# Ledger of designs, part 4: designed miniproteins, single chains, continued (2)

Each design is a single chain, and the fold is of that chain. pLDDT is the mean over its residues in the fold that is shown.

## One batch from the design tools (miniprotein)

Design m4111
Fold by ESMFold2-Fast:
Structure m4111 (fold): chain A 71 residues (1-71)
Amino acid sequence: MAEEVRRRLEEAQARAAEAAAAGDKEALVEAAREVARYLIEYLRLEYGLSEEQVEEIRRKAERQLEELEAA
């Protein structure tokens, strides 16, 4: 399970890198959201984070993504 999530995280990171190289801010923000989603899931599965810890990290990630989109 965690290995599959890691693979999807790596794929999302690759898309983010391609979007950044292309200068496509909209695609970069979308890819960054996928990276955040899979990273949080990976941390939950790999390190056994509680639901409260996962929600806190997700909330902070959403804030960072909103700021990135607004920049």
Scores: mean pLDDT 78

Design m4112
Fold by ESMFold2-Fast:
Structure m4112 (fold): chain A 55 residues (1-55)
Amino acid sequence: VVDEILKSLSPEEQKVAKPLFDEALREPDPERRNRIFQEALDKAMEVEKELKKKK
């Protein structure tokens, strides 16, 4: 799942999301892991918006 998400992100997006994804994967509590995942995706989405704007 994480690999599929990372594969859909550009290298630039991965730079901001990767550290948070690493934190999430090391978090044994699924609820807290999902929270960290949401933060990572939110940051990646912000970067993606900027990249899409550049066309």
Scores: mean pLDDT 73

Design m4113
Fold by ESMFold2-Fast:
Structure m4113 (fold): chain A 62 residues (1-62)
Amino acid sequence: MEELRERVEQARKEAEAKFKELGLDFKIPAISYPRPLTEEERLEVEIRAYEKVVDSILQAEA
């Protein structure tokens, strides 16, 4: 579980750094929960959300 929490923090920092580098305002992607999630599932959803933000920035640059 600590590994997932640390990954969430890293993904958030990476996304924020990318936004700062491009001079954009950092925006947190919307997260929807289809059902009550375990802590592990919730952290995985957050990681995926931040990874999508970074991927979108990279695709915009390509």
Scores: mean pLDDT 66

Design m4114
Fold by ESMFold2-Fast:
Structure m4114 (fold): chain A 56 residues (1-56)
Amino acid sequence: SSAATAGATAAADLRAAGASEEEARRWGQKIGDLVAAGNAEEASRLGREAAARFGG
């Protein structure tokens, strides 16, 4: 599903940025859940927030 893909992609990106496996999984799950709920704008915002947190 697109939600599962979005969550998995976000988790992989966050791991690459330096997040722990547990943190990446948690953020990826939240992003995937938002996409599944039809809240793409909130999912996008959360993804940017996570990237800023771990990319710093």
Scores: mean pLDDT 81

Design m4115
Fold by ESMFold2-Fast:
Structure m4115 (fold): chain A 69 residues (1-69)
Amino acid sequence: AKLTPGGLLQQKLLELGYESSFGTKTQDALKVFQRLKGLAVDGIAGDATLEALAKLTPADVDALVQELS
């Protein structure tokens, strides 16, 4: 199935035990994630962004929640 970058981020949050998503802020969450990983902050799921999302850790999620709160 084709997932949007935001949908992939929300799916990873659920896998790590987080029930809530960032909702309308999912695009902002993706850009924050790109910044935290030292990637280009364009909000686009390129190969580097998708690879980094596949390796998402609980610490990365905690950093995202803190930045977006």
Scores: mean pLDDT 64

Design m4116
Fold by ESMFold2-Fast:
Parts: C-alpha cells; structure tokens; sequence
Structure m4116 (fold): chain A 91 residues (1-91)
C-alpha cells in the first residue's frame, strides 16, 4: 500500500472530522513509517491534545511512538523523557 495515499485519505477524513484524535494517531503512524519524523511528532501531539481521557495503554503507545520519532531526529533527551512517561503509565 502507498503510504502517501494513506496520508491523503486520512487528511480527507480530517476534513469531515477535524477534531478526531484517532485519525491524528493513524496519521502519526503513517508519517513515522514515511520517515517524516517532525510531522509524526506533530500528529501524535495533536492526538494526545484532543483526547485527554485516552486509556493509559493507548497513551503509553503514542508516547513511545513520539519518543521513537524524537530519537530519529537526534533529540535523545526528549525521547528518554517520553519513554519514561510511557513506563509510568504502565505501573
């Protein structure tokens, strides 16, 4: 499947539902797979912002993916902070 095609599909879904945290989460995952790490971080931040009542497991997953993106961007300290935050949610 073309990842760029999935991005366009998700952007169309956002036009219909502009505050859907799940669409932003999926967009972040696709950006991460595309190596668009800054865009991935932005999408994951938006997903967390739009759904403050996310289950701890799902919040931890988003934080782990953001940490992976920050590591790819060379921001090790930010990545380590997010991995630590994700671990606290699993305690």
Amino acid sequence: MELEKEVEKLKEELKKNPNDADIYFRLGEVYLDLGKYEEAVEAFRKALELDPNLPPEKRARILQLMATAYRRLGQKEKADELFAEAEKLRE
Scores: mean pLDDT 84

Design m4117
Fold by ESMFold2-Fast:
Structure m4117 (fold): chain A 52 residues (1-52)
Amino acid sequence: MELERELEKARAEAYKAAQELINSTDPEQRKKAFERLQENAARIRELEAKLA
């Protein structure tokens, strides 16, 4: 199902962003990782709302 696959993808992207944030010491990379994490968290909420 398309929405469920998008949700899985958003979760995977959030996980990658969190890992980059944890493992990176570069301020620019940390900022981008944090922004990507926030974006995917918002996307997850949107997709969950559509599935409800």
Scores: mean pLDDT 81

Design m4118
Fold by ESMFold2-Fast:
Structure m4118 (fold): chain A 92 residues (1-92)
Amino acid sequence: MEEVAKKVEELVKEAAKALAAGDYKEAAEKLREAARLAAEYAESQGLPEVAEAVREGYERAAEAIAAGDLEAARAALAETLARARALHDALE
């Protein structure tokens, strides 16, 4: 696996751990960092639309998490993953 994928996975795991501890701000920060790295990677692969979708969606999710609105965070993540999946499938 590539270094970027490993780093993103590690940040997502750290975000999940922070959420379990009730540290919503820490979780939001880790999620933003993961989103940034994933978006940069998508751009490097020539997928700017995927990068934009990831950046926008994860930022909305991070804001919702920081506010303690986990339902809104889940909705934003689901929408972002669906959009990223559709763009990825269209390119394969």
Scores: mean pLDDT 73

Design m4119
Fold by ESMFold2-Fast:
Structure m4119 (fold): chain A 69 residues (1-69)
Amino acid sequence: MLTELEIRVLKAAEEGATVAELAEKLGVSQATVSRHVRRLLAAGLLERDPETGKYRLTPLGREALAAAE
């Protein structure tokens, strides 16, 4: 199950976001964001763009977010 914070991470990553941008938008530390991003990457819900360093939703991530909201 997704936590409230993980749903908010997925929502903020819809436009593509770095760990720093996610931390600013969510009002949490970069360490907290990094833990949740690692879990979401492992679940296949996020992917990292190697050119920009931004995290984006996968198709599965979009489905999970739609089901949660």
Scores: mean pLDDT 82

Design m4120
Fold by ESMFold2-Fast:
Structure m4120 (fold): chain A 62 residues (1-62)
Amino acid sequence: SEPAVVELVVESAPERAAEDAEAVRGAMAALRDAEAAGDRIEVRLVEDGTPEVAEAAREALA
């Protein structure tokens, strides 16, 4: 089957960077759980926001 492509767009303010990074980690974990359940999901990361949030998303994808 053709995988579903999910584009993750993250927009963050410096004062919310830590909170937004945690939210991104949680979202990526949920996507991994869905993939393990048999769904074919391809995640595309669009970096828009603070470096901390972008780094958290890249770590979650590794």
Scores: mean pLDDT 65

Design m4121
Fold by ESMFold2-Fast:
Structure m4121 (fold): chain A 100 residues (1-100)
Amino acid sequence: KKDEEARKWLEKGKEAYKNGDYDTAIEYFEKAIELATDPVLRAQALAMLAVAYADKGEIDKAEEYLTEAQRILDTLSDEEVLEVTPYLIQAAIALNLAKK
């Protein structure tokens, strides 16, 4: 499935992010979003894009992607929301730290 490939790109993006390679992380998260048809996976990838942009100091982009991830929550079940919530918390923390 395309979602299996999207999840692979999401995980690769998270690895790049942990290594401080924010530009590579952004490319991989964008690839995950391109392939993802699962709204949970799309919201997770969008939240991680917000994290990476916040850590680069690109506040406006980080806020835009976090807002897009939050909009997807309106289409999700309660159980699906719980799968996205840790990613949204990480993005909110990164954005709040970047606003200094």
Scores: mean pLDDT 86

Design m4122
Fold by ESMFold2-Fast:
Structure m4122 (fold): chain A 80 residues (1-80)
Amino acid sequence: MDIERGIRAASLGKREEALELLRKAGVKNAEEAVDYILKAAEYGEKGDGEKALEYLEKAAKLIDSPVLKAIVESAKEGLA
């Protein structure tokens, strides 16, 4: 499924590739979702796990992905 490929591309900073893959997968708010994943990756690289989780949760609301939901749950456990 192209959703998982799109999420991975966005997490690597490949905005254009991520946007194409998510649009192909039928994600209506693909641009907004990609921007949230990019912000999550940026905060994660800075060591701000709390803000990274906030943006991942926003992306997960726009993208129906079991993989992204699992990542969010794992991150919540790590912050507890």
Scores: mean pLDDT 78

Design m4123
Fold by ESMFold2-Fast:
Structure m4123 (fold): chain A 65 residues (1-65)
Amino acid sequence: LKEELIELVESDPRLTPEQKELVIEAINSAKDASDLLKKLEELRPVLGEAFPELAGRIVEILRSH
């Protein structure tokens, strides 16, 4: 699961290297799906326009597991 999420983030061309690092850190440090979603919400101001689609894709992967 975490590997799939990290690949999704690394392959997103809309994210800067700094944004990718922050999201990957959130994925690696998250205790569970709920904690991950909370950490992503905290990153909303940093991710800006990329946030809605990235968050939606992450939620979709979490629901399939």
Scores: mean pLDDT 79

Design m4124
Fold by ESMFold2-Fast:
Structure m4124 (fold): chain A 65 residues (1-65)
Amino acid sequence: MSEEERRAELEALERQLAELRKELEELEEKYKKSTDEEEKKKLEKQIAVLHSAIGVLEAAISFLR
């Protein structure tokens, strides 16, 4: 992998990580404001999925650095 290719891959992953972190923050705010237990259960599952995706991206970024 060239240095330019590695840099482009890192930038892409870092952009995706920032987007997922923003989505996680928004879902956590919805969870805090929700009074519906069914809605909270759905948000909790979505938060767990995003948390997992963030972990995978952080590992990939760490590997490429």
Scores: mean pLDDT 82

Design m4125
Fold by ESMFold2-Fast:
Structure m4125 (fold): chain A 64 residues (1-64)
Amino acid sequence: SSLREEILRLIGEILRIIGELEDIDREIEKNKDNPEKVKELEEKKKKLEKELEELMEKLRSLPK
């Protein structure tokens, strides 16, 4: 049960970050004519992508 709870928690966090990344991609496209704003959004996206990779790795490493 604790393993199931951890899996569900990780899946929930992964889905949340995916949603945030989709929102950032839309904001980048919306602000394409503003290179300074795009740079800020790309840096934020890069941080979220690293967090997503870390969570996916944790999920992959859990015992089955």
Scores: mean pLDDT 85

Design m4126
Fold by ESMFold2-Fast:
Structure m4126 (fold): chain A 91 residues (1-91)
Amino acid sequence: PLKYDGSDPVAEQEKIREGKEFNEKIEEKAEKLLGRKLSEKEKSALFTIYSLLLRGESKEDIIKRVMETFGFSESEVRRLYKLVEEVLKEL
């Protein structure tokens, strides 16, 4: 069964399998921690953090870029970054 999840076409070409596994795990963890479903904006931010982390960008550069791109506060981006690190440890 093939499922389309609405991922960015460029990211999907490079990371389709990993992106699906990451999205499923991050949604589960974040929903447990937040007590609510993630917004599409939060999902996009989490995937962006994941992609930049795999590129070897620094934590501070990732935080700044995600804040500028999505309009989250520094504390919100740091929380999202921590979720990505926790999911990566389980992959």
Scores: mean pLDDT 72

Design m4127
Fold by ESMFold2-Fast:
Structure m4127 (fold): chain A 88 residues (1-88)
Amino acid sequence: AEEEAIRRMVELFTEAAKKLSPQQQQEMREQVERGLRDPDVAPRSVAGVANKVSLVHEKSSELLRAAAALIEDPERAVELFLEALEKV
């Protein structure tokens, strides 16, 4: 379950990253890093990123939140997102 959630998150972010310019990728990294480290902001930041890249908005936010909770480390979720962005 945990590994499946991680793989799915990486897939979603990797697909988003492929469609973005380096500047847009940098903006997404900053938003995700801030959001995932702050529980009060995390759902809003993830939703905002999903909207910008025309991803499945609610599903992307729910998946990221579920993965972060399952891992018990929000910074791990950020690392996975950043790692996916590095795979260009």
Scores: mean pLDDT 50

Design m4128
Fold by ESMFold2-Fast:
Structure m4128 (fold): chain A 81 residues (1-81)
Amino acid sequence: LSPELKAELDIAVLLLAAATYLVIGKRAEKQGNKDLAKEYYEKAIDYARQAVELARQHGDERSLAEAEELIKTAEENLKKL
């Protein structure tokens, strides 16, 4: 893999991880498990922040915007806990 293709794949995996933790965090919240929801939202933010860093390094403006939106959504959900 070229460095560019590797970065695209790494960013995609990080975004998928962030989105997945957002979904399961929301599920935990709906089930009344606030501690688990908090853990999953914090994981979503962590993976999305890693995606932001890689996207910036590689000039991937679309993935940067997606990652920033995931962070914002997770932070908003975390504040409501």
Scores: mean pLDDT 90

Design m4129
Fold by ESMFold2-Fast:
Formats: C-alpha cells, structure tokens, sequence
Structure m4129 (fold): chain A 60 residues (1-60)
C-alpha cells in the first residue's frame, strides 16, 4: 500500500519523524493482523523504523 511504501522510504532516508508520521496516520495496513499489530506497537513506543518495516511487510 502507498502509505507503507512512503513510511519505508522515509525510514530508509533516515527520516524517522516522517516515517513515524506516516505509520501513525495510516494504522490500517495490509490484510495481515500480525503486521498491523507490530506496526501499532512499534509506533506506540516511538520506533518509527520498526513501524515502517512492519507496515511494508503487511502490505506485501
């Protein structure tokens, strides 16, 4: 999904704040409940990169 790709691209560029913003604003990710849960938990603890990676995995 576009939000997960945007979050991952921001994380790869080293922009953790932008990655976190994309993850928080797009909590409905993919169709994989485990990836969605991992993304929410990572975002909740401030791990923007972890949230972006979980979103990307769930979107594939």
Amino acid sequence: NAAARAALAAAVAGDAAAAGEHAVKSPQIGNDERSARAAREAAARGDATGAAVAMWQGAQ
Scores: mean pLDDT 60

Design m4130
Fold by ESMFold2-Fast:
Structure m4130 (fold): chain A 56 residues (1-56)
Amino acid sequence: KLSLEEALELLFSKESTLSFNEIGKKLGLTPKQLADIVSAESQEEAKKLLEEALAK
């Protein structure tokens, strides 16, 4: 499994050639979870939403 830090870097890296949808599929996120994460008001909120989405 990817660490939370690695997942955040993939989602928010300006160097990434992957779309947010492709990254979301790799992380096992639903489209709604991905949309909530990328629409978060802050990096801290995005990290919390990603952590919750990756936890089962």
Scores: mean pLDDT 70

Design m4131
Fold by ESMFold2-Fast:
Structure m4131 (fold): chain A 86 residues (1-86)
Amino acid sequence: SEEKKRAEEVIKNIPAAIAELEKAKAAGNGDLYIQGAVNFAKLLKELEEKFNWKPDAEAQKVVEEGEKLKPEYEELVKKRLEEALK
């Protein structure tokens, strides 16, 4: 299916996505890194559940980091909402 082909394309681009996360971290953009890591962990979990894709060791570390950063991501979202309401 087209959805499966798109998922396979996302999987091929995982190393590039990890590199972009490391770039954000190196640039000192903590908010972008937190948001990216959490969203990337979500995407990898969805690939595992829907397409039976198994993360390699590098991708698994990003999933673990994203799960660890969920509380910080929730605070970031809350801060952005509070700023938008002012």
Scores: mean pLDDT 78

Design m4132
Fold by ESMFold2-Fast:
Structure m4132 (fold): chain A 69 residues (1-69)
Amino acid sequence: SAQEYLDKGKELFKQGKLEEAKKEYEKAIELDPNYAEAWRNLGEVLEAMGEDLKAAYYYAKAEEIEKKK
């Protein structure tokens, strides 16, 4: 499930495995494009990788999804 990929990504992020965490968060978004937490967590890992402009894009997507209600 999308949540299982999110949880795995979080665990990898805690271990400093940024590229692997990114991959798992991307899978979560692929399964559920409206999973705001996955977009936000992908932003956080990109920010940790120094990709600030990409991180900003993913944070904006998470906020957009959260605002739809």
Scores: mean pLDDT 86

Design m4133
Fold by ESMFold2-Fast:
Structure m4133 (fold): chain A 55 residues (1-55)
Amino acid sequence: MDPAELAERAREAALAGDAEKGQRLGVLGVSTAPTDEEARAAGELAAEGMREAGF
């Protein structure tokens, strides 16, 4: 599965108020990223989603 896709799903979960699911999907996205650059991008997207959700 695409790391960016997982990060986007994490963001959606956080915005829906499911911080636990958002965190798990964000970690999975970072962990499965094939490069450090993609891992950073996935982590940043997940963190942004949490921030937008008020966490």
Scores: mean pLDDT 72

Design m4134
Fold by ESMFold2-Fast:
Structure m4134 (fold): chain A 91 residues (1-91)
Amino acid sequence: KEELKKKALEAIGRASEILAETEAAHPNDWDLFAKVAGATLYLAFAIQAIKEDDYEGALKFLEKARELVKDVPGAVKALNEAIDYVKKLIE
């Protein structure tokens, strides 16, 4: 289970990096800024939930983050990877 936790956290890290790069490329896009800020908050909650073995909570937060950044394909891909790892931790 520790390997799946590690992979989930690494995927969340990749999503965060992609979101930061996307925001930096569009510095005056206020809508993107608000979505990235909201997603970053949910990703922080997901990381905490994973560390606390609250995989159901982590899944909910990752799904909320994914919905906010659905227009950023690289972030969606990384979040889908994180969601798949978290689902395996629930099973």
Scores: mean pLDDT 87

Design m4135
Fold by ESMFold2-Fast:
Structure m4135 (fold): chain A 82 residues (1-82)
Amino acid sequence: NLAELLRQQEEKLREELLKEQAEYIIKGLEEAKKKSTPEMQAFYDKHIEKVKEMLSLSREERLEVGRKLAEERKELLEKLQK
């Protein structure tokens, strides 16, 4: 089935892109941590560990973790910007 083959190929490509994005995000978080407040440092440490864990998780698990981290980050940034 061509459709099934294409779907599998898209899934593999998405996994490779997620791995590259995770590495890029970790680097960015480490740089941001160096310039951040103690409250943000704790969040960046948690986020970095979660991103590292995501590299060994399934695609569905990674999407859920990413969604939760995005929500936590938004709440923290809104709180700290005041």
Scores: mean pLDDT 72

Design m4136
Fold by ESMFold2-Fast:
Structure m4136 (fold): chain A 58 residues (1-58)
Amino acid sequence: RALTPEQRAAIVRAFAAADGSYAAAARAVGVHVNTVRNIVRRYGADPAALAADLAAAA
């Protein structure tokens, strides 16, 4: 949960690239599968919204 915004974006992108597989996304970014699941659920699997939030913060 104490992840940087960049790590959160990477997790969401990895989940999308993994065709919705939590396990594959977790291995790709090097985090626990529960972390991927929690991040995806919090952002509703919407990487565009997270990317926009990161751009606004910069």
Scores: mean pLDDT 69

Design m4138
Fold by ESMFold2-Fast:
Structure m4138 (fold): chain A 65 residues (1-65)
Amino acid sequence: MEEIRELAERAAEAIRAGDTETAIAAIERLKELGGLDEGRLLTAIALAREYGNEEVLAYAEELLK
């Protein structure tokens, strides 16, 4: 539980900081652990749009399909 929350927080921080590599790595880890639900994907998409991170946006939208 805590590890999933830590990864979600890390992804959000990385998106806000423009750290695409760290953001994608954190999202991949969330997926591997089964912690990547629709709500977390939608949050990542919203943050990527707000902060203009097109690579994270494209990656998260692809995972939503």
Scores: mean pLDDT 81

Design m4139
Fold by ESMFold2-Fast:
Order: sequence, then structure tokens, then C-alpha cells
Structure m4139 (fold): chain A 82 residues (1-82)
Amino acid sequence: EKAALAKQAQELKKKAAELRKEAEKADKEGNKEESKKLYKELVKTLDELIALVDQLGPDDFDLQVERAFLRMQRAVAKLALK
């Protein structure tokens, strides 16, 4: 149901934000191995979030904008893995 999917999306957004903070912190501390692990998990979390947003409202303008930002965040995280 829509309400359950929205709650899951909110939890994944929280997880992605936390992973990004941890990845940036690890990178700042020079821990490249830990940073790469966190960015890899962030990419997976963003992929799941994008899939949920697609299910919630393919015709919803606000969700389309959010999808574009998530796609950009995913691309940045993926570049950090190379």
C-alpha cells in the first residue's frame, strides 16, 4: 500500500543520509577502504530508494524531482568507487 511504501522510502532516505555522512567522514580521515565500502552501500541504498519512488508516483512531479536528485547522488557515489 502507498502509506507503507512511503514509510519505507523515508527510512531509506535516512539510511542514505547516514551512509553519506559516514563515507565523507572516512574519506576526510584518509580511510579509503572504509570510504569505498560505505559508498558502495550508499549506491545500493539509493537504487532501492529510486525503485520505491518509481512505485509511489511515476506521475507525481515532486517525486520526479526527488528521483532526479537521487540519480545525481547515485552517480556521484559511483564515481567515488572508481
Scores: mean pLDDT 80

Design m4140
Fold by ESMFold2-Fast:
Structure m4140 (fold): chain A 80 residues (1-80)
Amino acid sequence: MTPEELRKLAEEYEKKGDEYFKQGKKSEAANWYTKAGILYAQAGDYEKAIEAFEKALEADPNNRTARVGLKTLRELLEKR
C-alpha cells in the first residue's frame, strides 16, 4: 500500500472507532483506534498515530497495543 492509501485507511478506521465509542463499545473503539494508529505510523504520519493511540487509551486504558505504540512513537519523535 502507498503512504496515501495507508493514511486514507487509517482515517476510515479512526471514524469506525468513533462510531463504536459513541455506542459505548469502548474496547472495540480502542481496537479500531489502535489499528488506525498503526496505519498512520506506517504512513509516516507519527503525530496522527500518537493522537489515535491516545484516543485508544481514553477509550480503554488497559489496551496494551495502544500503550506500547504511544510509548514507542513518543520516544521516536523525542530522539529525532
Scores: mean pLDDT 84

Design m4141
Fold by ESMFold2-Fast:
Structure m4141 (fold): chain A 68 residues (1-68)
Amino acid sequence: SKEELMKKLIELGIEKSLLRMEKALLELILKRNPDLSEKEKEELEKKIKELEEKIEEIDKEIEELKKK
C-alpha cells in the first residue's frame, strides 16, 4: 500500500540522516584534531568510507522502492 511505502521511506530517511550525522562528526574530528596519530586517522577514514557505503545502499533501496 501507499501508506506502507511512505512508512518505509520515512524509516530509511531517518536511518540515512543518522548515518550522515555520524559521518559529519567523524569528518569534523579528522579536520579539528591535529594531534591524531596516523593509525587513528586511518581508522576514522575507514569508518567514514563504511558510512558512505551504507548511505549509498540506503539510497539504492529508496530509489528501488520509488520505482515500485
Scores: mean pLDDT 86

Design m4142
Fold by ESMFold2-Fast:
Structure m4142 (fold): chain A 58 residues (1-58)
Amino acid sequence: MELEKKGYELGKKAARLISEGKTDEAQKLVEEYAKGLSDEERAKLNEGIAKGISDYFS
């Protein structure tokens, strides 16, 4: 499964939670998926997350 696509979905979910004042839940959502990933895998996930957040607030 492509980590960037998964990151994009997580980014959108995190952005929604942040907009509702649930920043702690957004952080836990991202951290739970990121645990056990390599640094390269985390980088790809983070690229998707950034795009998802940006698109949500556009």
Scores: mean pLDDT 81

Design m4143
Fold by ESMFold2-Fast:
Structure m4143 (fold): chain A 61 residues (1-61)
Amino acid sequence: AAAAQAAAEARAGELGDSNLKTVKKIREMAKAGKSVEEIARETGLPEETVRRVLQALEDYE
C-alpha cells in the first residue's frame, strides 16, 4: 500500500515538475523534423502521449 502510493506520487511529481521542460523539448524536436516515434524514444514517453502533446501544442499556437 505505502510503496504503491509513493510510486504514484513520484510519477505525478515527475510529470508536474518535468511537464514544461518535456513539452518544450517535444515542440523543438517536432520543429526540427523529428518523428513521433523518435521523440517518444528520446523522451521515454509513449507515442500516444507524444501525439496528444503535439495536438495540444497545435491548439496553443
Scores: mean pLDDT 67

Design m4144
Fold by ESMFold2-Fast:
Structure m4144 (fold): chain A 73 residues (1-73)
Amino acid sequence: SELEEKIKKIEELIKENEKEKERLDKLIEELKKRNEDELKILLYELVRNGTETVIERMKKRLEELKKELEKEK
């Protein structure tokens, strides 16, 4: 099913982006511990927040696709 393939692809993309968010969270924590430049920390926090927004949008789309798949049953 094309719908099942789309679901799998989005689940994989969510997993990849969640790993990237975790990497960014760890990096930000380390930068704060090292008393790195506040602007540098801010830039990484903005990237992290952008990644979280992408994850949320993908999760919403995944729920929509799963509802479509259930209607076919």
Scores: mean pLDDT 85

Design m4145
Fold by ESMFold2-Fast:
Structure m4145 (fold): chain A 77 residues (1-77)
Amino acid sequence: SKVEQVERILEEIERLLKEAIEALKAGDYEKAKEYLKKALELQQKLAELVEGEELPPELLEKVRENDKLAQEARDLM
C-alpha cells in the first residue's frame, strides 16, 4: 500500500540522518554529505508521493522526528 511505502521511506530517511549525524560527530564531513544527499533525495520522493494527502498521525510523528534529526545535523555543521 501507499502507506507502507511512505513508512519505509521515512525509516530510510531516519537511518540516513542518524548515520549523517554520527559521521559529523566523527569529523567525517565527506561521508556525512553522502548520507545527507541520500536523505534529501528520499525526502523529495516522499513529498511527491504524499502531495495533497493527509498522513496518519503515526507517520506525521515520524516526519517530525526526521525533521528534528535533520536540524541536529545542520546544527553540527
Scores: mean pLDDT 85

Design m4146
Fold by ESMFold2-Fast:
Structure m4146 (fold): chain A 68 residues (1-68)
Amino acid sequence: GPELDRLAGRDPALAAELMAAHPPSEERKEVLLYTAEKLREIGDRIDEALAAGKAGASREEVLKIMGE
C-alpha cells in the first residue's frame, strides 16, 4: 500500500523483503475497486434521494430511489 511505497523510497532493500513476505494480491485490488465503485453508485443515489426529499417527495418515493 502507500506505506510500503514510502518505505521503498527510504529503504528499497527492506521494502523488497517485505513485498516478498507479503506478495501483492490482485484479488484484494479487485475487491477494493469493486467496493469503491459500489460506494460511488450509492453516493450518487443518496444525492438523488436528498434532492427528491428537498422537493417534497414522500419517504416511499425516497426509498424507491435508494433501490428499496
Scores: mean pLDDT 66

Design m4147
Fold by ESMFold2-Fast:
Structure m4147 (fold): chain A 60 residues (1-60)
Amino acid sequence: MLDDLVRQAQEALRAGDRERAREYARKLVEKLAELSGQKLSEEEIERAADLVVRTLERSV
């Protein structure tokens, strides 16, 4: 579920593992794209995942 991916990314950030947090953020972005029928390039997914991690970092 999307909520599980967000929680896993937050846990990774709290543990100081930004790389792992980015992996979960990337999965979240991919899942959201699937649900909306959007085709995203690998570069667009990476940029969106980075924004998600930066947003979560402000909340942890």
Scores: mean pLDDT 79

Design m4148
Fold by ESMFold2-Fast:
Structure m4148 (fold): chain A 89 residues (1-89)
Amino acid sequence: MEADLALAESLIGKILTVEANIDGKKVTLELEVIGTLGPDLLVVRELSPEKTIYLLKLLSETEGVFIDLYDENGRVRSADVKILEVKDK
């Protein structure tokens, strides 16, 4: 938990390239870390025209879960995330 807190804080302002399985589809997303809400919980914004915001819970340096993900019907669900790359900027 304390190690996850240090990791989460170190990622603020970074760009994450992640692979997520959303609704049975593998999608690669580029996410800007705009803040944290807890020791292991990132607020991330997609680098796309829609600029969708996700809550990403960190499990390790390479693994996480989206915990506040809405489908096309507005239903909240979770999705497993693999962190492929962390970029400065």
Scores: mean pLDDT 72

Design m4149
Fold by ESMFold2-Fast:
Formats: sequence, structure tokens, C-alpha cells
Structure m4149 (fold): chain A 56 residues (1-56)
Amino acid sequence: PLEELLKKIQDLLEKIKKFSDEVTAALRRAQAGSPEEAQRLGDEVAKKVEEIEKLL
């Protein structure tokens, strides 16, 4: 039923949020250049996830 679809969407959102955190942390550690860019990337991904949640 519809609940299966909603579960799939929620799982995807969780993965995206996790990915955002992991990317930010990895870039900060791996790169000795621009932590600002890593933070911006993470924030942008998180913002997109939030907008999708609100639209649902």
C-alpha cells in the first residue's frame, strides 16, 4: 500500500541527510584546502532534503 512508498521516501531522505554529514566530515578531514566549500556542499544538500520533506 501507500505506506510502502512513504517508507521508501523516508529512507531516501535519511540517506541523503547521512550523506550530507558524512561528506562534510570527509571533506574537512581529507582536504587541507577549503573547509568552507565542504560546509556549503553539506548545507545545500540538507536544505534540498528539507524542502522535499515540506513539499510532501
Scores: mean pLDDT 70

